Designed miniproteins, single chains, continued (2). Designs and how they scored, part 118

Each design is a single chain, and the fold is of that chain. pLDDT is the mean over its residues in the fold that is shown.

## One batch from the design tools (miniprotein)

Design m7923
Fold by ESMFold2-Fast:
Structure m7923 (fold): chain A 65 residues (1-65)
Amino acid sequence: FRVGDVVEAVRDYEAKYEFELSLKKGDRVVVLDATDERWVLVQSLADGRRGWVPARYLRVVGRAL
């Protein structure tokens, strides 16, 4: 992953902690931080919510820039 990537949730993810973001399969978000190999900081394109999501739940589909 790279900052500015548009990524799609490949399955539902339920946030376990306040700093995480819940996603539904097919949701698209933008990568803000990808320095960790296991977790990615993302922002929702629909409502601007931010949070950490496991990288395994995400697939790159394009770029926001």
Scores: mean pLDDT 78

Design m7924
Fold by ESMFold2-Fast:
Structure m7924 (fold): chain A 152 residues (1-152)
Amino acid sequence: MKELLYSRYKRVKELLEKTRELTEETAKIGGELARRFGEALVKALEHLALAVKYLYEGDIEKAKEHMRRALEEMERAEEYTADLVKQLEDKGLTEIAEQIRELMERARELVELALKAVENGSRVAAASQALAAAETILELAKKALEGLKLAS
């Protein structure tokens, strides 16, 4: 049990570092919108990593707090996603724009599912859903970078 939770924490933290590197590249080519979008994704991942750490430590209330903060950062990212999708569609990049929207919706659903699992006392399920959310956020960051490179 405890080793599995620690493994999930390490993986989420690794995905956080990879997402930071991608968002630094994205900010260089996508300007202020891309920078704010990337910052929101990184903050969401920071809160997901802390939530999984607190699940490992048995601090359920702090885990819930950080899951809620991750949702708040995902909500900010979702606002920037609408503007980013529109910019890509205006350049004829409709397929990538649709993939970005779908990944954003999926990431949010996984964070909400992780929060529900924490509330239901299912720590392993919560950590696994948080990891799935982190993997989806990394794919979202990759697709945003791909779209912005094609748009430039």
Scores: mean pLDDT 88

Design m7925
Fold by ESMFold2-Fast:
Structure m7925 (fold): chain A 63 residues (1-63)
Amino acid sequence: GPPLLARAVVDYEPLLPTDLALRKGEEVLVLKEVNENYWLVQSLATGETGYVPKSALEYLGEV
C-alpha cells in the first residue's frame, strides 16, 4: 500500500546503528512494519532511514 505518515510522540535515541534518532514532533514515512515492535521509517526532515519502536510514533494517515 502507500506509505503511512506518522509522527514521533517522544524523543528517541538510537540503541543500534541501524536505528533512526527522532525528536518529539518529527514526521516520518513508515516504509515497512518489520515486526510487532519496530517499523522501518524515513525522516521527512533529513531523508535518513532507520528502525524505530512503533510505540514512539502516532499514525497520521496514508500519503
Scores: mean pLDDT 83

Design m7926
Fold by ESMFold2-Fast:
Structure m7926 (fold): chain A 76 residues (1-76)
Amino acid sequence: MSPEEKFEELKKKIEELLEQYREAAEAGDKEKAAALRDQIHALLEEMGAVAAGNPELAAKAREFALEAVKELNEIE
């Protein structure tokens, strides 16, 4: 799998976990929300590693990570 293909795969998975995080947070399931937050952070780290050595992908990974972290820190 190319770095670009792996990046898109990880992005989709993180987006799915962010949706699950929102649902858990809205339901008041703090334990599930915390576990999902940890999983999202791990996948963001993996995405950064996949993007390493490619400045364009690294920039996209950084932008996406900032958006994801902002969503995790928003009060809903």
Scores: mean pLDDT 81

Design m7927
Fold by ESMFold2-Fast:
Structure m7927 (fold): chain A 57 residues (1-57)
Amino acid sequence: MLYRATENIPANSYGLLQLKKGDIVEILEELDEDFVLARNLKTGETGIVPKKNLEKI
């Protein structure tokens, strides 16, 4: 299912997916109640995203 990033997430070393506000992500796995594993469809990168930073499309 596709979601839109509501906030920027900068490049980091913590395993978080780098995002620009408005980027579309595909959810690959629910990790827990607060985090998902997702792919950024613009970059092809995968990483962890806080659910609070995503909006359902």
Scores: mean pLDDT 82

Design m7928
Fold by ESMFold2-Fast:
Structure m7928 (fold): chain A 81 residues (1-81)
Amino acid sequence: AEKYFREGAKYFKNKDYEKAIEYFEKAIEIAGEDDVRALTNLGKAYYEKGDYEKAIEYFEKALAVDPNNKLAKKYLEEAKK
């Protein structure tokens, strides 16, 4: 899980959002669908790619697990605009 998350974060930093999404999805496959860190980073990657519908979906999933996640709340508001 950590290895795939680290690769996803590396691609995200390089603005390769498609590969970032691929690796964060692999991280969730191993860590589980309640991994708030992977869910928020998937939402961020979809947001930066311009896929606001998918971004909203993943931020809502992150907030279902952690309702106090400030990052997910902020991005969810921005994605809905």
Scores: mean pLDDT 81

Design m7929
Fold by ESMFold2-Fast:
Structure m7929 (fold): chain A 88 residues (1-88)
Amino acid sequence: MEEIEKLIKQAEEYEKNGDYLRAADLYFEIGRYYLSQGDIEKAKEYFLKAAELYEKAGDKNTAGVIYLHLGQITKDKKLQGKGLELLM
C-alpha cells in the first residue's frame, strides 16, 4: 500500500522547484487515488491543482481535458468552459 502522504510531499517538492509538469503528473495520480476511495472533494482539489500546473507547464491540451472532465463530473459550467477554451 503506497503512502499517499509521501506522493503529496513529492508533488509539493516538484512544484516548489518549478518542475510543474512532474508536479502535475503526481497531483493527477493523487486525484485518481482519492476518486478510487470515494473522496470526490479531495479528488476535485487534486485534479484542479494538476490542471493548473499542466497549464503553467505549457501543456494546454492536458489541462483543458482535465478541466473539461472535472467540470462534467462536478456539473460546473465554468470549469467546462475553461477546458473548452484551452482546447481551442
Scores: mean pLDDT 84

Design m7930
Fold by ESMFold2-Fast:
Structure m7930 (fold): chain A 152 residues (1-152)
Amino acid sequence: SLKEKAEELKKKGDEAYKKKDYKKAAEYYRKAAEIYYELGDYESAALLYRKAGQAYLEAGDYKKAAEDYRKAGELFYELGDYLSAAVDYSLAGQLYEKVGSPKAAEDYLKAGKAFFEAGDYDSAIVAYEKALKLDPNNEEAKKNLAEAKEKL
């Protein structure tokens, strides 16, 4: 079954990670996450995208790490786990910033929105300020920053 294939891929990822073959571990975790996503198991998909991101980070592939942390953040946000979403979006933003990707500002904005939903207005402000430092003309980030400051 597809679920058995995803579980086998997760085990192969864990074995590759133990061998410090981080790139191969990340590829297995990502494939397992994609299958869980297709099955509608967003919680398992989010956790495996996070594992893939961590493995790519260990491998020094900052762009792929950012992509997988971003995907984990999207799924945690859909699940209403706003703190997990905020952490993963923040990590994606930091990694996209390291590789000079314009996606960094968007992921900091998403991290700020997730912190705001979680009621962590101090962390939301920090994330929105990071987004605005990279994209000073972002009207959504300016508006959301003002709203977060009103909550303090």
Scores: mean pLDDT 94

Design m7931
Fold by ESMFold2-Fast:
Structure m7931 (fold): chain A 69 residues (1-69)
Amino acid sequence: SISEILEAVRKAGEELGLSEEVIEKAESIVIANGVRSKEELRALLPLMEEVLGKEPATKLVEKTLELLE
């Protein structure tokens, strides 16, 4: 579900020491794109990189995918 993706994104961002602003931007992208699966999240990596920057986006997506089962 989208709620599980959002919780995983927040937890990943917090574990990576990302700012609240970066985490909120990532959450807004997930919500706007209706992300409900790992594959859909992975497909958003280019958009995340454009908005958040390449390194924060890559680390956030990878950590989020690790936390999701």
Scores: mean pLDDT 85

Design m7932
Fold by ESMFold2-Fast:
Structure m7932 (fold): chain A 127 residues (1-127)
Amino acid sequence: SALGAQLLEAARAGDLERVRELLAQGADVNAKDPETGLTPLHLAAANPDGLEIVRLLLEAGADVNAKATKDYGLYRAGMTPLHLAAMFGNLEIVELLLEAGADADAKDIYGYTPLDLARLARREEII
């Protein structure tokens, strides 16, 4: 939907106020990018300033274990929001996602867990 596409962009941009407005307008919290299958939660988790957006999306019923469906740049099919938070070293977002029930053992299509991606990024302090 148009609202879903706008929510994906606002989450990517780290625009907290726009995310709040779009959710209030009934945007699908689990909207998927047609190219990647990334949800707003994936995009917020990849953003170092995304903590409050992640919190809002989880409160709105975002699927904490949503999986990307296609490869695009650094994003891989099978990646969850926790994979992205770990890969980008967003430690407070990692903690929030784990508290929300994120699967720390989830594997992307290449067999990598969030901890594996943190290690590849030289950020072994996660999980």
Scores: mean pLDDT 88

Design m7933
Fold by ESMFold2-Fast:
Structure m7933 (fold): chain A 59 residues (1-59)
Amino acid sequence: SKERKEILRYIAEKLRAIGAAFDGYLAGKSLEEMIKAAKEAAPELSDEEVEKIAKSFKV
């Protein structure tokens, strides 16, 4: 269904953001660079969600 595809798209975007932020964390990048990388990897994810994901690796 269309609804299922939207949910799966959201999950895929979130996983891309997590992966990009985590790669940045492992590479020793700053929080701002991690946020930028996650946003570029998941452009349809909200800024608030991207920031929360990136910050979870730096706390």
Scores: mean pLDDT 86

Design m7934
Fold by ESMFold2-Fast:
Structure m7934 (fold): chain A 75 residues (1-75)
Amino acid sequence: SAGRKRFLVDRIREATEAAILAIKEGDLQGAIDIINSLKDYVDEETYQKMIEAAKNKDIEGLKKIADEVIEKLRS
């Protein structure tokens, strides 16, 4: 449904932005915990890529993964 797609897009966007902020503030565990909150909302491959990017403090990689997932949800 359109409502579910909007909910998932908003959740992924907000969690990604919060995780990036946590990385910038030096809170790596906070970033990991935030990405963990997405585990039930993205496929396992996407989740593993996001958690790896967070662990590596890869802000650009994390943004790219989130953008790709959001575009697929809008398609």
Scores: mean pLDDT 86

Design m7935
Fold by ESMFold2-Fast:
Structure m7935 (fold): chain A 157 residues (1-157)
Amino acid sequence: SELADELLKATLDLDAEKVRELQKKILEELKNGGDPNAKFKSGITKGATPLHVLASAGGLADPEVIREVLELGADPNAVSSDSTLPILQGTPLFAALSRITFGDPERAIESVRILLDYGADPRLKNPLTGLTPLEFAEKYVPSEVRDEIVKLLREHL
């Protein structure tokens, strides 16, 4: 979707207002009969699902949109392996953890919590790095949010 590519570009620009506008448009497409588990066939988001792209926004996005997409039947454990972007490889949980420093840290943590509450499996390794979410968090998540993320991941092991 052109919207998914635009959303990912808006996250790189740290444009929270544009991210929220685009996440609402993606949610509207899904509510109007879009498949929440369809993988994008072209563009920079190719191989990812809507949930991968929405989770990649971190604290720039409204975490309640993650919840609504999951309630529409999005698979929290969908694996993207043919994406050219490392952030979109693996599960939506890895997309969220890779962007934990983007925008508001409380919103970024809430997106991780929502994914785990809806059945994201913290034991699934990233196909690019070979790391589990817990190993990724201990190595790459900044100390300011690491303890909260590690606690959330361990509660779901």
Scores: mean pLDDT 86

Design m7936
Fold by ESMFold2-Fast:
Structure m7936 (fold): chain A 105 residues (1-105)
Amino acid sequence: SVAEVNAQDANGETPLHRLARAGDVFGVAILLVEGADVNAKNDNGETPLHLAARAGHVATVRLLLSAGADVNAKDDNGRTPLDLAREAGHDEVVAVLLEAGADPA
């Protein structure tokens, strides 16, 4: 529901964080239409884009970026979505993030 779309659990995670981590592209699309904050941060400073990038969910990464996700957002350890995708070896996610303007340095 619109009233609960940005509700945070005990770890500061919104529904968008959980569905982005799972790669549920249709669920992510529904939440974004319902007004989910694409740049919401959990208790680790991670956005949904961080979680999708680490998990290698290319279609979810593309959808979050199209919805205005901050490609250069830093978590509490100073890591960007690009850093997490590189660490996990998700080459297609790395390419998508670089195309979207991720800082390669």
Scores: mean pLDDT 90

Design m7937
Fold by ESMFold2-Fast:
Structure m7937 (fold): chain A 65 residues (1-65)
Amino acid sequence: KTVYTAVAVADFTATAADELSFKKGDKLTITKVVNENLWEATSEATGATGLVPSSYVEIVGKREV
């Protein structure tokens, strides 16, 4: 499955149980595009998975897994 490596461009605090909190500069793996505004991501620092707003992250790479 193709996944994308992304870097957070701003801080985000989760407001729902299925969302992922992160800080600017955090490295994330994007595993699924839910819609144009919400992506499913895994934090490389913590291993936590959750929904992130696509406007808060920038894609920097692509991997097959």
Scores: mean pLDDT 79

Design m7938
Fold by ESMFold2-Fast:
Structure m7938 (fold): chain A 62 residues (1-62)
Amino acid sequence: GKIIAVAKYDYKAHSEDELSFKKGDKLEILGEDPEDPDLIRARNLETGKVGLIPKEYVEIVE
């Protein structure tokens, strides 16, 4: 099944590879970034956009 996380804080992307999101947004976890252990690849379920997000900003709920 899908791994779902909820944003704990607002985040503004610092690069084109990163995903901006707002506190409370639901994110589908797509995989880990092998180059940076603090980042994961996710889809924002509200916007449909995909990008890298910091793991510490989200809580896995499913």
Scores: mean pLDDT 81

Design m7939
Fold by ESMFold2-Fast:
Structure m7939 (fold): chain A 94 residues (1-94)
Amino acid sequence: SEAERLLEEAERLLEEAERLIEKAKQAIEEGKIEEAKKLLEEARRLAEEALRLALEAMRLAEEEGDRELLLRAIGLALRAIGLLFDIDLLEKTL
């Protein structure tokens, strides 16, 4: 389904955003502030796109009456929101 496809893409983007956040944390520990800023900017872009896809998948899953897809979409949307919050906190330390 289209909802399933959007969720697979959202999950892929969130995994990449999480990897970039971990690299940013390492860059901060090493004093590489400009590198950390670029990594967090890219992570934000990916997390925002993942949130957009998860919200679209929520809408489609609700229209289809697919409760399992709806719950999965909610979970990915919350995960994206959590990453955006973490990114904001890290950016405030730079």
Scores: mean pLDDT 91

Design m7940
Fold by ESMFold2-Fast:
Structure m7940 (fold): chain A 61 residues (1-61)
Amino acid sequence: MVGELVRALKDVESDHPAFLSLKKGEVVEVLKEVGEDLVLVRSLTTGREGYVGKSTLERVE
């Protein structure tokens, strides 16, 4: 997954500044896998980085 482009399967909202909020269909780059359920990603739209639940994402290819 690191270096891959992935897409949000649904809208994701977060109250924590370390987590990234995403809209359904938004494409992000995976920077790091942090555990079984979390990845650190960078938004291609905003350039913001944050953690997202791995289960909320799918590969774009």
Scores: mean pLDDT 77

Design m7941
Fold by ESMFold2-Fast:
Formats: structure tokens, C-alpha cells, sequence
Structure m7941 (fold): chain A 60 residues (1-60)
């Protein structure tokens, strides 16, 4: 099963490694890092990037 999460707040910035999304957007979790960051893909835009895990509510 694909591991998913919902964004808990809107993130807008210009850093190329960080994923931008809106509150309530669904994300696919690609990789979890030991430092509390995750590599995720936006299911709305298809873009990938880094997200703080504290910004995510995990769902199945």
C-alpha cells in the first residue's frame, strides 16, 4: 500500500529542495529520514520534495 499523509498547513517558499503544498493536500511518502524530514510527492501536482514530518498527518 502507498503510504500517504495530509498537509496540516500551507507551505509556500522558493527553496528548490522543499515541497510546496496547501493545507489539506494529500502527499505520498517516498522516504522517511531519521532527522524528522520526509521525501514526499504531492498527489495534486506530482512534484517531489522534502517536508518536515511535523507538518503531516499520516493516513493509509
Amino acid sequence: MMKKAVAKKTVTNTHPAVLQFKEGDELEILKEYSDGNVLARSLKTGKTGLVGSDLLEYIE
Scores: mean pLDDT 76

Design m7942
Fold by ESMFold2-Fast:
Structure m7942 (fold): chain A 61 residues (1-61)
Amino acid sequence: SLKEKADEAIAEARKRLPEVSGTAREQALKYLGLAVSYRDKGDYEKAYEWAEKALEIIDAA
């Protein structure tokens, strides 16, 4: 489900956050915060999108 995908992506982004520092970490934290906010509102599609964006920043850094 989208909820499971969002929760998994958020968990993965949190786990991988120590891989980045400086501006990349700041951007990843901002996107992760948005993902959590949308999840808490029940908007799992947007939660997943922002969690994926956080992971993209982590992967690129």
Scores: mean pLDDT 86

Design m7943
Fold by ESMFold2-Fast:
Structure m7943 (fold): chain A 58 residues (1-58)
Amino acid sequence: PLLRALEDYEAKTDDELSFKKGDILELLEIVDGENILAKNLKTGETGLVPKSKVELIE
């Protein structure tokens, strides 16, 4: 499924993904209630993303 970033986010750890508002991410895995594993389609990088920072679009 595709997600849209709702705001800019800078990774705080090596496991997290950085993104900008409006970036399209691919949902790879639901990790827990707060976090997902996603790929930023703009950069090709993969990492943890807080679920509150993205919306489902596809």
Scores: mean pLDDT 83

Design m7944
Fold by ESMFold2-Fast:
Structure m7944 (fold): chain A 128 residues (1-128)
Amino acid sequence: SAEQQELNQDLFVAASTGDVAAVEEALAQGADVNAKGAYGETALHYAAEAGHVEVVRLLLEAGADVNAADDYGRTALHYAAEAGHVEVVRLLLEAGADPTAKDDYGRTALDLAREAGHDEVAALLEAA
């Protein structure tokens, strides 16, 4: 429905901006935690790319699929690793993120961390 699409969009915006209260409100009103945007991206992808630790935690507790892939084969772990968000990478791995998942270019989260020069993230992924 149009109302469901609006709620899902509110969740995407709240997740990308790290607005914990807005995430909680959208979910309480029935936003789909696993809703996909125009390129298959979920709220978890947006929060992970932006490094919003508490939003990532909330989305996972609400039943977000930790291994959801967008239209490029990228998971939240790929985006967090490319951006160098150590604590988000740690949370995603603890939640069961697959560190061996490859994007459509054959790259793992470890490959992206190395290419970006994020040594601490690379060390976490090598140990995973």
Scores: mean pLDDT 93

Design m7945
Fold by ESMFold2-Fast:
Structure m7945 (fold): chain A 100 residues (1-100)
Amino acid sequence: SEEQKKLNRELIDAAGAGRLDRVKELLSKGADPNAVAEDIDPLGLTALHIAARNGNLEIVKLLLEAGADVSAKDKNGKTALDIAREYGNEEIVELLEKAA
C-alpha cells in the first residue's frame, strides 16, 4: 500500500539519521525492516546496511530484533557485515558475525 511504502521510506530515513526512537516507532507501526528505498537509492540499501555503515549499534540491534535479514545484499553484493568491516565498525562486526 502507499501507507506501507511511506512507513518503509521513513524507516530508512530514520536509520540514516540515527534516530533510534523514530526507528522503534516506525517498526512498531509495521515498517518492513527489509525494505529498500525504491527508485531513490541506486545501491538498494536496507536500514540494516545504513545503520552498519553509520556505526549505529543500537539501531542495528533493534533492526535485528525486528527481523532484519543479515544476508541481504546491496546492488554491489555487500551484506551489512561487509559494510561494517569496510567502515571499521568493530562492535557491529562482532554483533553481525554472531547473528549470521
Scores: mean pLDDT 85

Design m7946
Fold by ESMFold2-Fast:
Structure m7946 (fold): chain A 60 residues (1-60)
Amino acid sequence: MIIAKAIEDYEAKTPDELSLKKGEKVEILEVVDEYYVLAKSLETGKEGLVPKYLLEEIEK
């Protein structure tokens, strides 16, 4: 299981994206492409696309 932390607040731009607050932890479910991962918020349980630059990997 790969756990990452949001480095800043992010507001979803599309329905497929996940909104995150700074410091929110997510599980990376899938690497979609060069720019996005599919992630699940450990706080809300919601899943969605997150820009890779927002995530700092903290656990594998």
Scores: mean pLDDT 82

Design m7947
Fold by ESMFold2-Fast:
Structure m7947 (fold): chain A 92 residues (1-92)
Amino acid sequence: TGLTPLHRAVIRGEAEKVRELLEKGADVDARLINGTPLLKYVVAAILGILDVVSEEERIKALFNGEALRILLDAALKSKDPTVRAFAERLRA
């Protein structure tokens, strides 16, 4: 609940869908109602820290790191310094 189409596509490893949504102006800086950046949420879900996605979805995301890479590249260009800092840390 509250996950954007962009962040869902990243979790599913759908690289082409991630590109399409970003071209349409999808919000890389989107947050949960508690203020947590969705970038942090999707990374935690992919790493299995959050049991919110199926094992099949996690395997797809890990197999196709391209979707996550596209999101991280977009986040590095974000106007939100918190989102940029997370992307820089995750890229390292």
Scores: mean pLDDT 72

Design m7948
Fold by ESMFold2-Fast:
Order: sequence, then structure tokens, then C-alpha cells
Structure m7948 (fold): chain A 63 residues (1-63)
Amino acid sequence: MIGAVYRALADYKATEPDELSFKKGDLIEILERVDALRYLARNLNTGEEGLLPVSALAYLEEV
């Protein structure tokens, strides 16, 4: 999971200021696990970094 690249299957809008948003088709790299419920990720299409809750991983497919 860490260091793996995923493709977004749907749009996701951040609900907190430190969260990452993405659009369907974006490539998301998981950088590290921050706590029990969140990962640090990078959107490779936008260059943005932010936190993703575990629930947001349901929108991602490993490539």
C-alpha cells in the first residue's frame, strides 16, 4: 500500500483543510500512514499533498 500508485475511480472532495481532493482518473500515490484512520498521499496530476481518510481508499484502484 505505501509507495503504491492508485487510480481514482470517482471524484473525492476534501472535508478538512489538510485533506487531499482528487478527480476521477487522477493518479494518487500513498506516501505514508499517519495514524489509524489516515494516510498521507500525493495527487500526481496536481502535485498536491494531503491526508486521505481510510474511507477515501474505497474510491481508489491499484494500478
Scores: mean pLDDT 80

Design m7949
Fold by ESMFold2-Fast:
Structure m7949 (fold): chain A 100 residues (1-100)
Amino acid sequence: SRLEELLSPFSEEDQEHLRKLYELLKNKEVGGEFLELLEKITSNKEVSERLLPGLLSVLPEEVREELEKIDKVSDQVAAGLIAIAEQEDGAEKFLQALEG
């Protein structure tokens, strides 16, 4: 499936978190936007740089400090999405990250 192809660069653990986030977002009719985001993150550095501030704004300070230690922006964004997926309100935080 398209999701499995887009998840292939991620670790098995990270793939499980991202699948959970996708199922939550699919229920809110934004599953397509999530798939497009994963594709853009892996192919375009500029999209990762634009998304990162929004992701950091919805994460706890402790998580943000850990993400800021990651040198590669695409890896920071991936880790941020995983951190959001681990939250109980992960789908709502994902939408907030995209909007702001």
Scores: mean pLDDT 73

Design m7950
Fold by ESMFold2-Fast:
Structure m7950 (fold): chain A 89 residues (1-89)
Amino acid sequence: ARRERLRRRVEEALGIKLPPEQLTDANMLLLAARAGEKEIVRELLAEGADPNAQDDFGLTALHVARLTGNEEIEALLREAGADESAKPK
């Protein structure tokens, strides 16, 4: 239900198919942030995605949003509780 709906939105935005093992909150938020999909980021956070979730490299969606300069996605992540002090080394 929730995970399937979030996966479908990410797959539609990026045009890719994600295997179940890639259905982490970190991967979905990171992909949406890279794509600049503000509405998908908002909906992921509204559905309970962890804004501080890290991928295998310690990257968070907030880190990706800062790299891309997307101020609106940064604001959404901070409002959802993203930790500004949690920087990947």
Scores: mean pLDDT 71

Design m7951
Fold by ESMFold2-Fast:
Structure m7951 (fold): chain A 60 residues (1-60)
Amino acid sequence: PHARAIGHVLRAIGAELDGNYDEAIKHLREALEIERQADGPDHPWVKFIEKRLKEVEEKK
């Protein structure tokens, strides 16, 4: 179910806005795991979360 993964993405965005990059990374990793299991590794949502995770890691 996408709703739980979306919840983690929203929490990651909030953490990033607060400058808490470690918290943002944790939430993006949880969202990635959920979406990989739900939709498989080549799904657009998985690719989106992977890109966001890389961007946040670069800001750390």
Scores: mean pLDDT 80

Design m7952
Fold by ESMFold2-Fast:
Structure m7952 (fold): chain A 59 residues (1-59)
Amino acid sequence: MAKAVATQDYTAPLPDGLSVAKGEVLEILEEVNDAWVKAKSLSTGQEGLVPKNYLKPVP
């Protein structure tokens, strides 16, 4: 499974975005483009767009 951890807090300014807290674990569902991924929060079950540079891949 493709998982990542948020490296910092992110508050989504747009309705398609996912707000995350630093240290939150996300499942990467799809790479939308070079800057954005569609991810699912394992804590809340919510899905949305998150900036790739806010995420660190985990094994």
Scores: mean pLDDT 79

Design m7953
Fold by ESMFold2-Fast:
Structure m7953 (fold): chain A 76 residues (1-76)
Amino acid sequence: MEEAFKLFDKDGDGYISAEELKEVLEKLGRHPSDEEVEAMIKAVDRDGDGRLDKEEFEALLTLLGLKAEDIVKALK
């Protein structure tokens, strides 16, 4: 999990943006629209800041049926 989170968090600020999430999903062979990415974030973002912390990120992966290990393999 920690390794996957670091691959998304390019700026090292401890949050994952909609843009970063979209880029990773595209590398996994998924092509979500900007609207779909925003909907995914809204589903787990309880604080309403439009970004995902580590716990919200784990919740999103569970909802999408994704494993951290599969993401790490896709991104290397």
Scores: mean pLDDT 72

Design m7954
Fold by ESMFold2-Fast:
Structure m7954 (fold): chain A 62 residues (1-62)
Amino acid sequence: SQEELGDSLMIAAATGDLEKVKKLVEEEGADVNAKTRSGATPLDIARKLGHEEIAEFLSSKQ
């Protein structure tokens, strides 16, 4: 489901797993604009944790 994909995308962004982020977005159709209960996007999480390559990838998909 999109909810499960969103949760997986948040975890991948938080853990710095760029390959999983790419697979979830490009192959599985995960919504890059998914938000946590606090309103954080995967891009916000990647930026906060310093995962620059993930942040650049997600920014390109906005």
Scores: mean pLDDT 83

Design m7955
Fold by ESMFold2-Fast:
Structure m7955 (fold): chain A 63 residues (1-63)
Amino acid sequence: MKGDIVRAISDQPKANARMLGLKKGDIVLVLKEHSEDWWLVQSLKTGEVGYVGKSALEKIGEV
């Protein structure tokens, strides 16, 4: 893996096809910071890729 490893600090629903649904405690890899509020991430649990709100994430490591 390459990039930042972050944890979901709250549940996040999959509101549309571009978003990734997360549960509190889920670990994801940051692929791109596309905007101030939205990051493109990959779930380490499922391998799915999608956008999440950065305010719901905390950095826990790097690859």
Scores: mean pLDDT 77

Design m7956
Fold by ESMFold2-Fast:
Structure m7956 (fold): chain A 94 residues (1-94)
Amino acid sequence: SEEEIERLIQALLTRLDGEELVELLQKLLNISDQEAIEALRSTEKLRELLEKGNVSPEQIDRVLQALEAAKARLTERALALGLPQADIDAALAG
């Protein structure tokens, strides 16, 4: 539902807890733990699962934007731990 999509977007923007994000994806899309984990690692996989879940293209784009914002926040955390920016960028690019 649109309300479940909005909840996922807010969780991506406010939470850095992977278990909570996995639970929200499982509830929204009725998928396995493994599929939810793969979706958080890959924007392509997340897009595929959202399309199969009949999420609108506009809502898919909003979810993917929220995931990119979450990745940016993880980058800031990694920088605070002393990791080089180039290494962080390479890891997040896949």
Scores: mean pLDDT 73

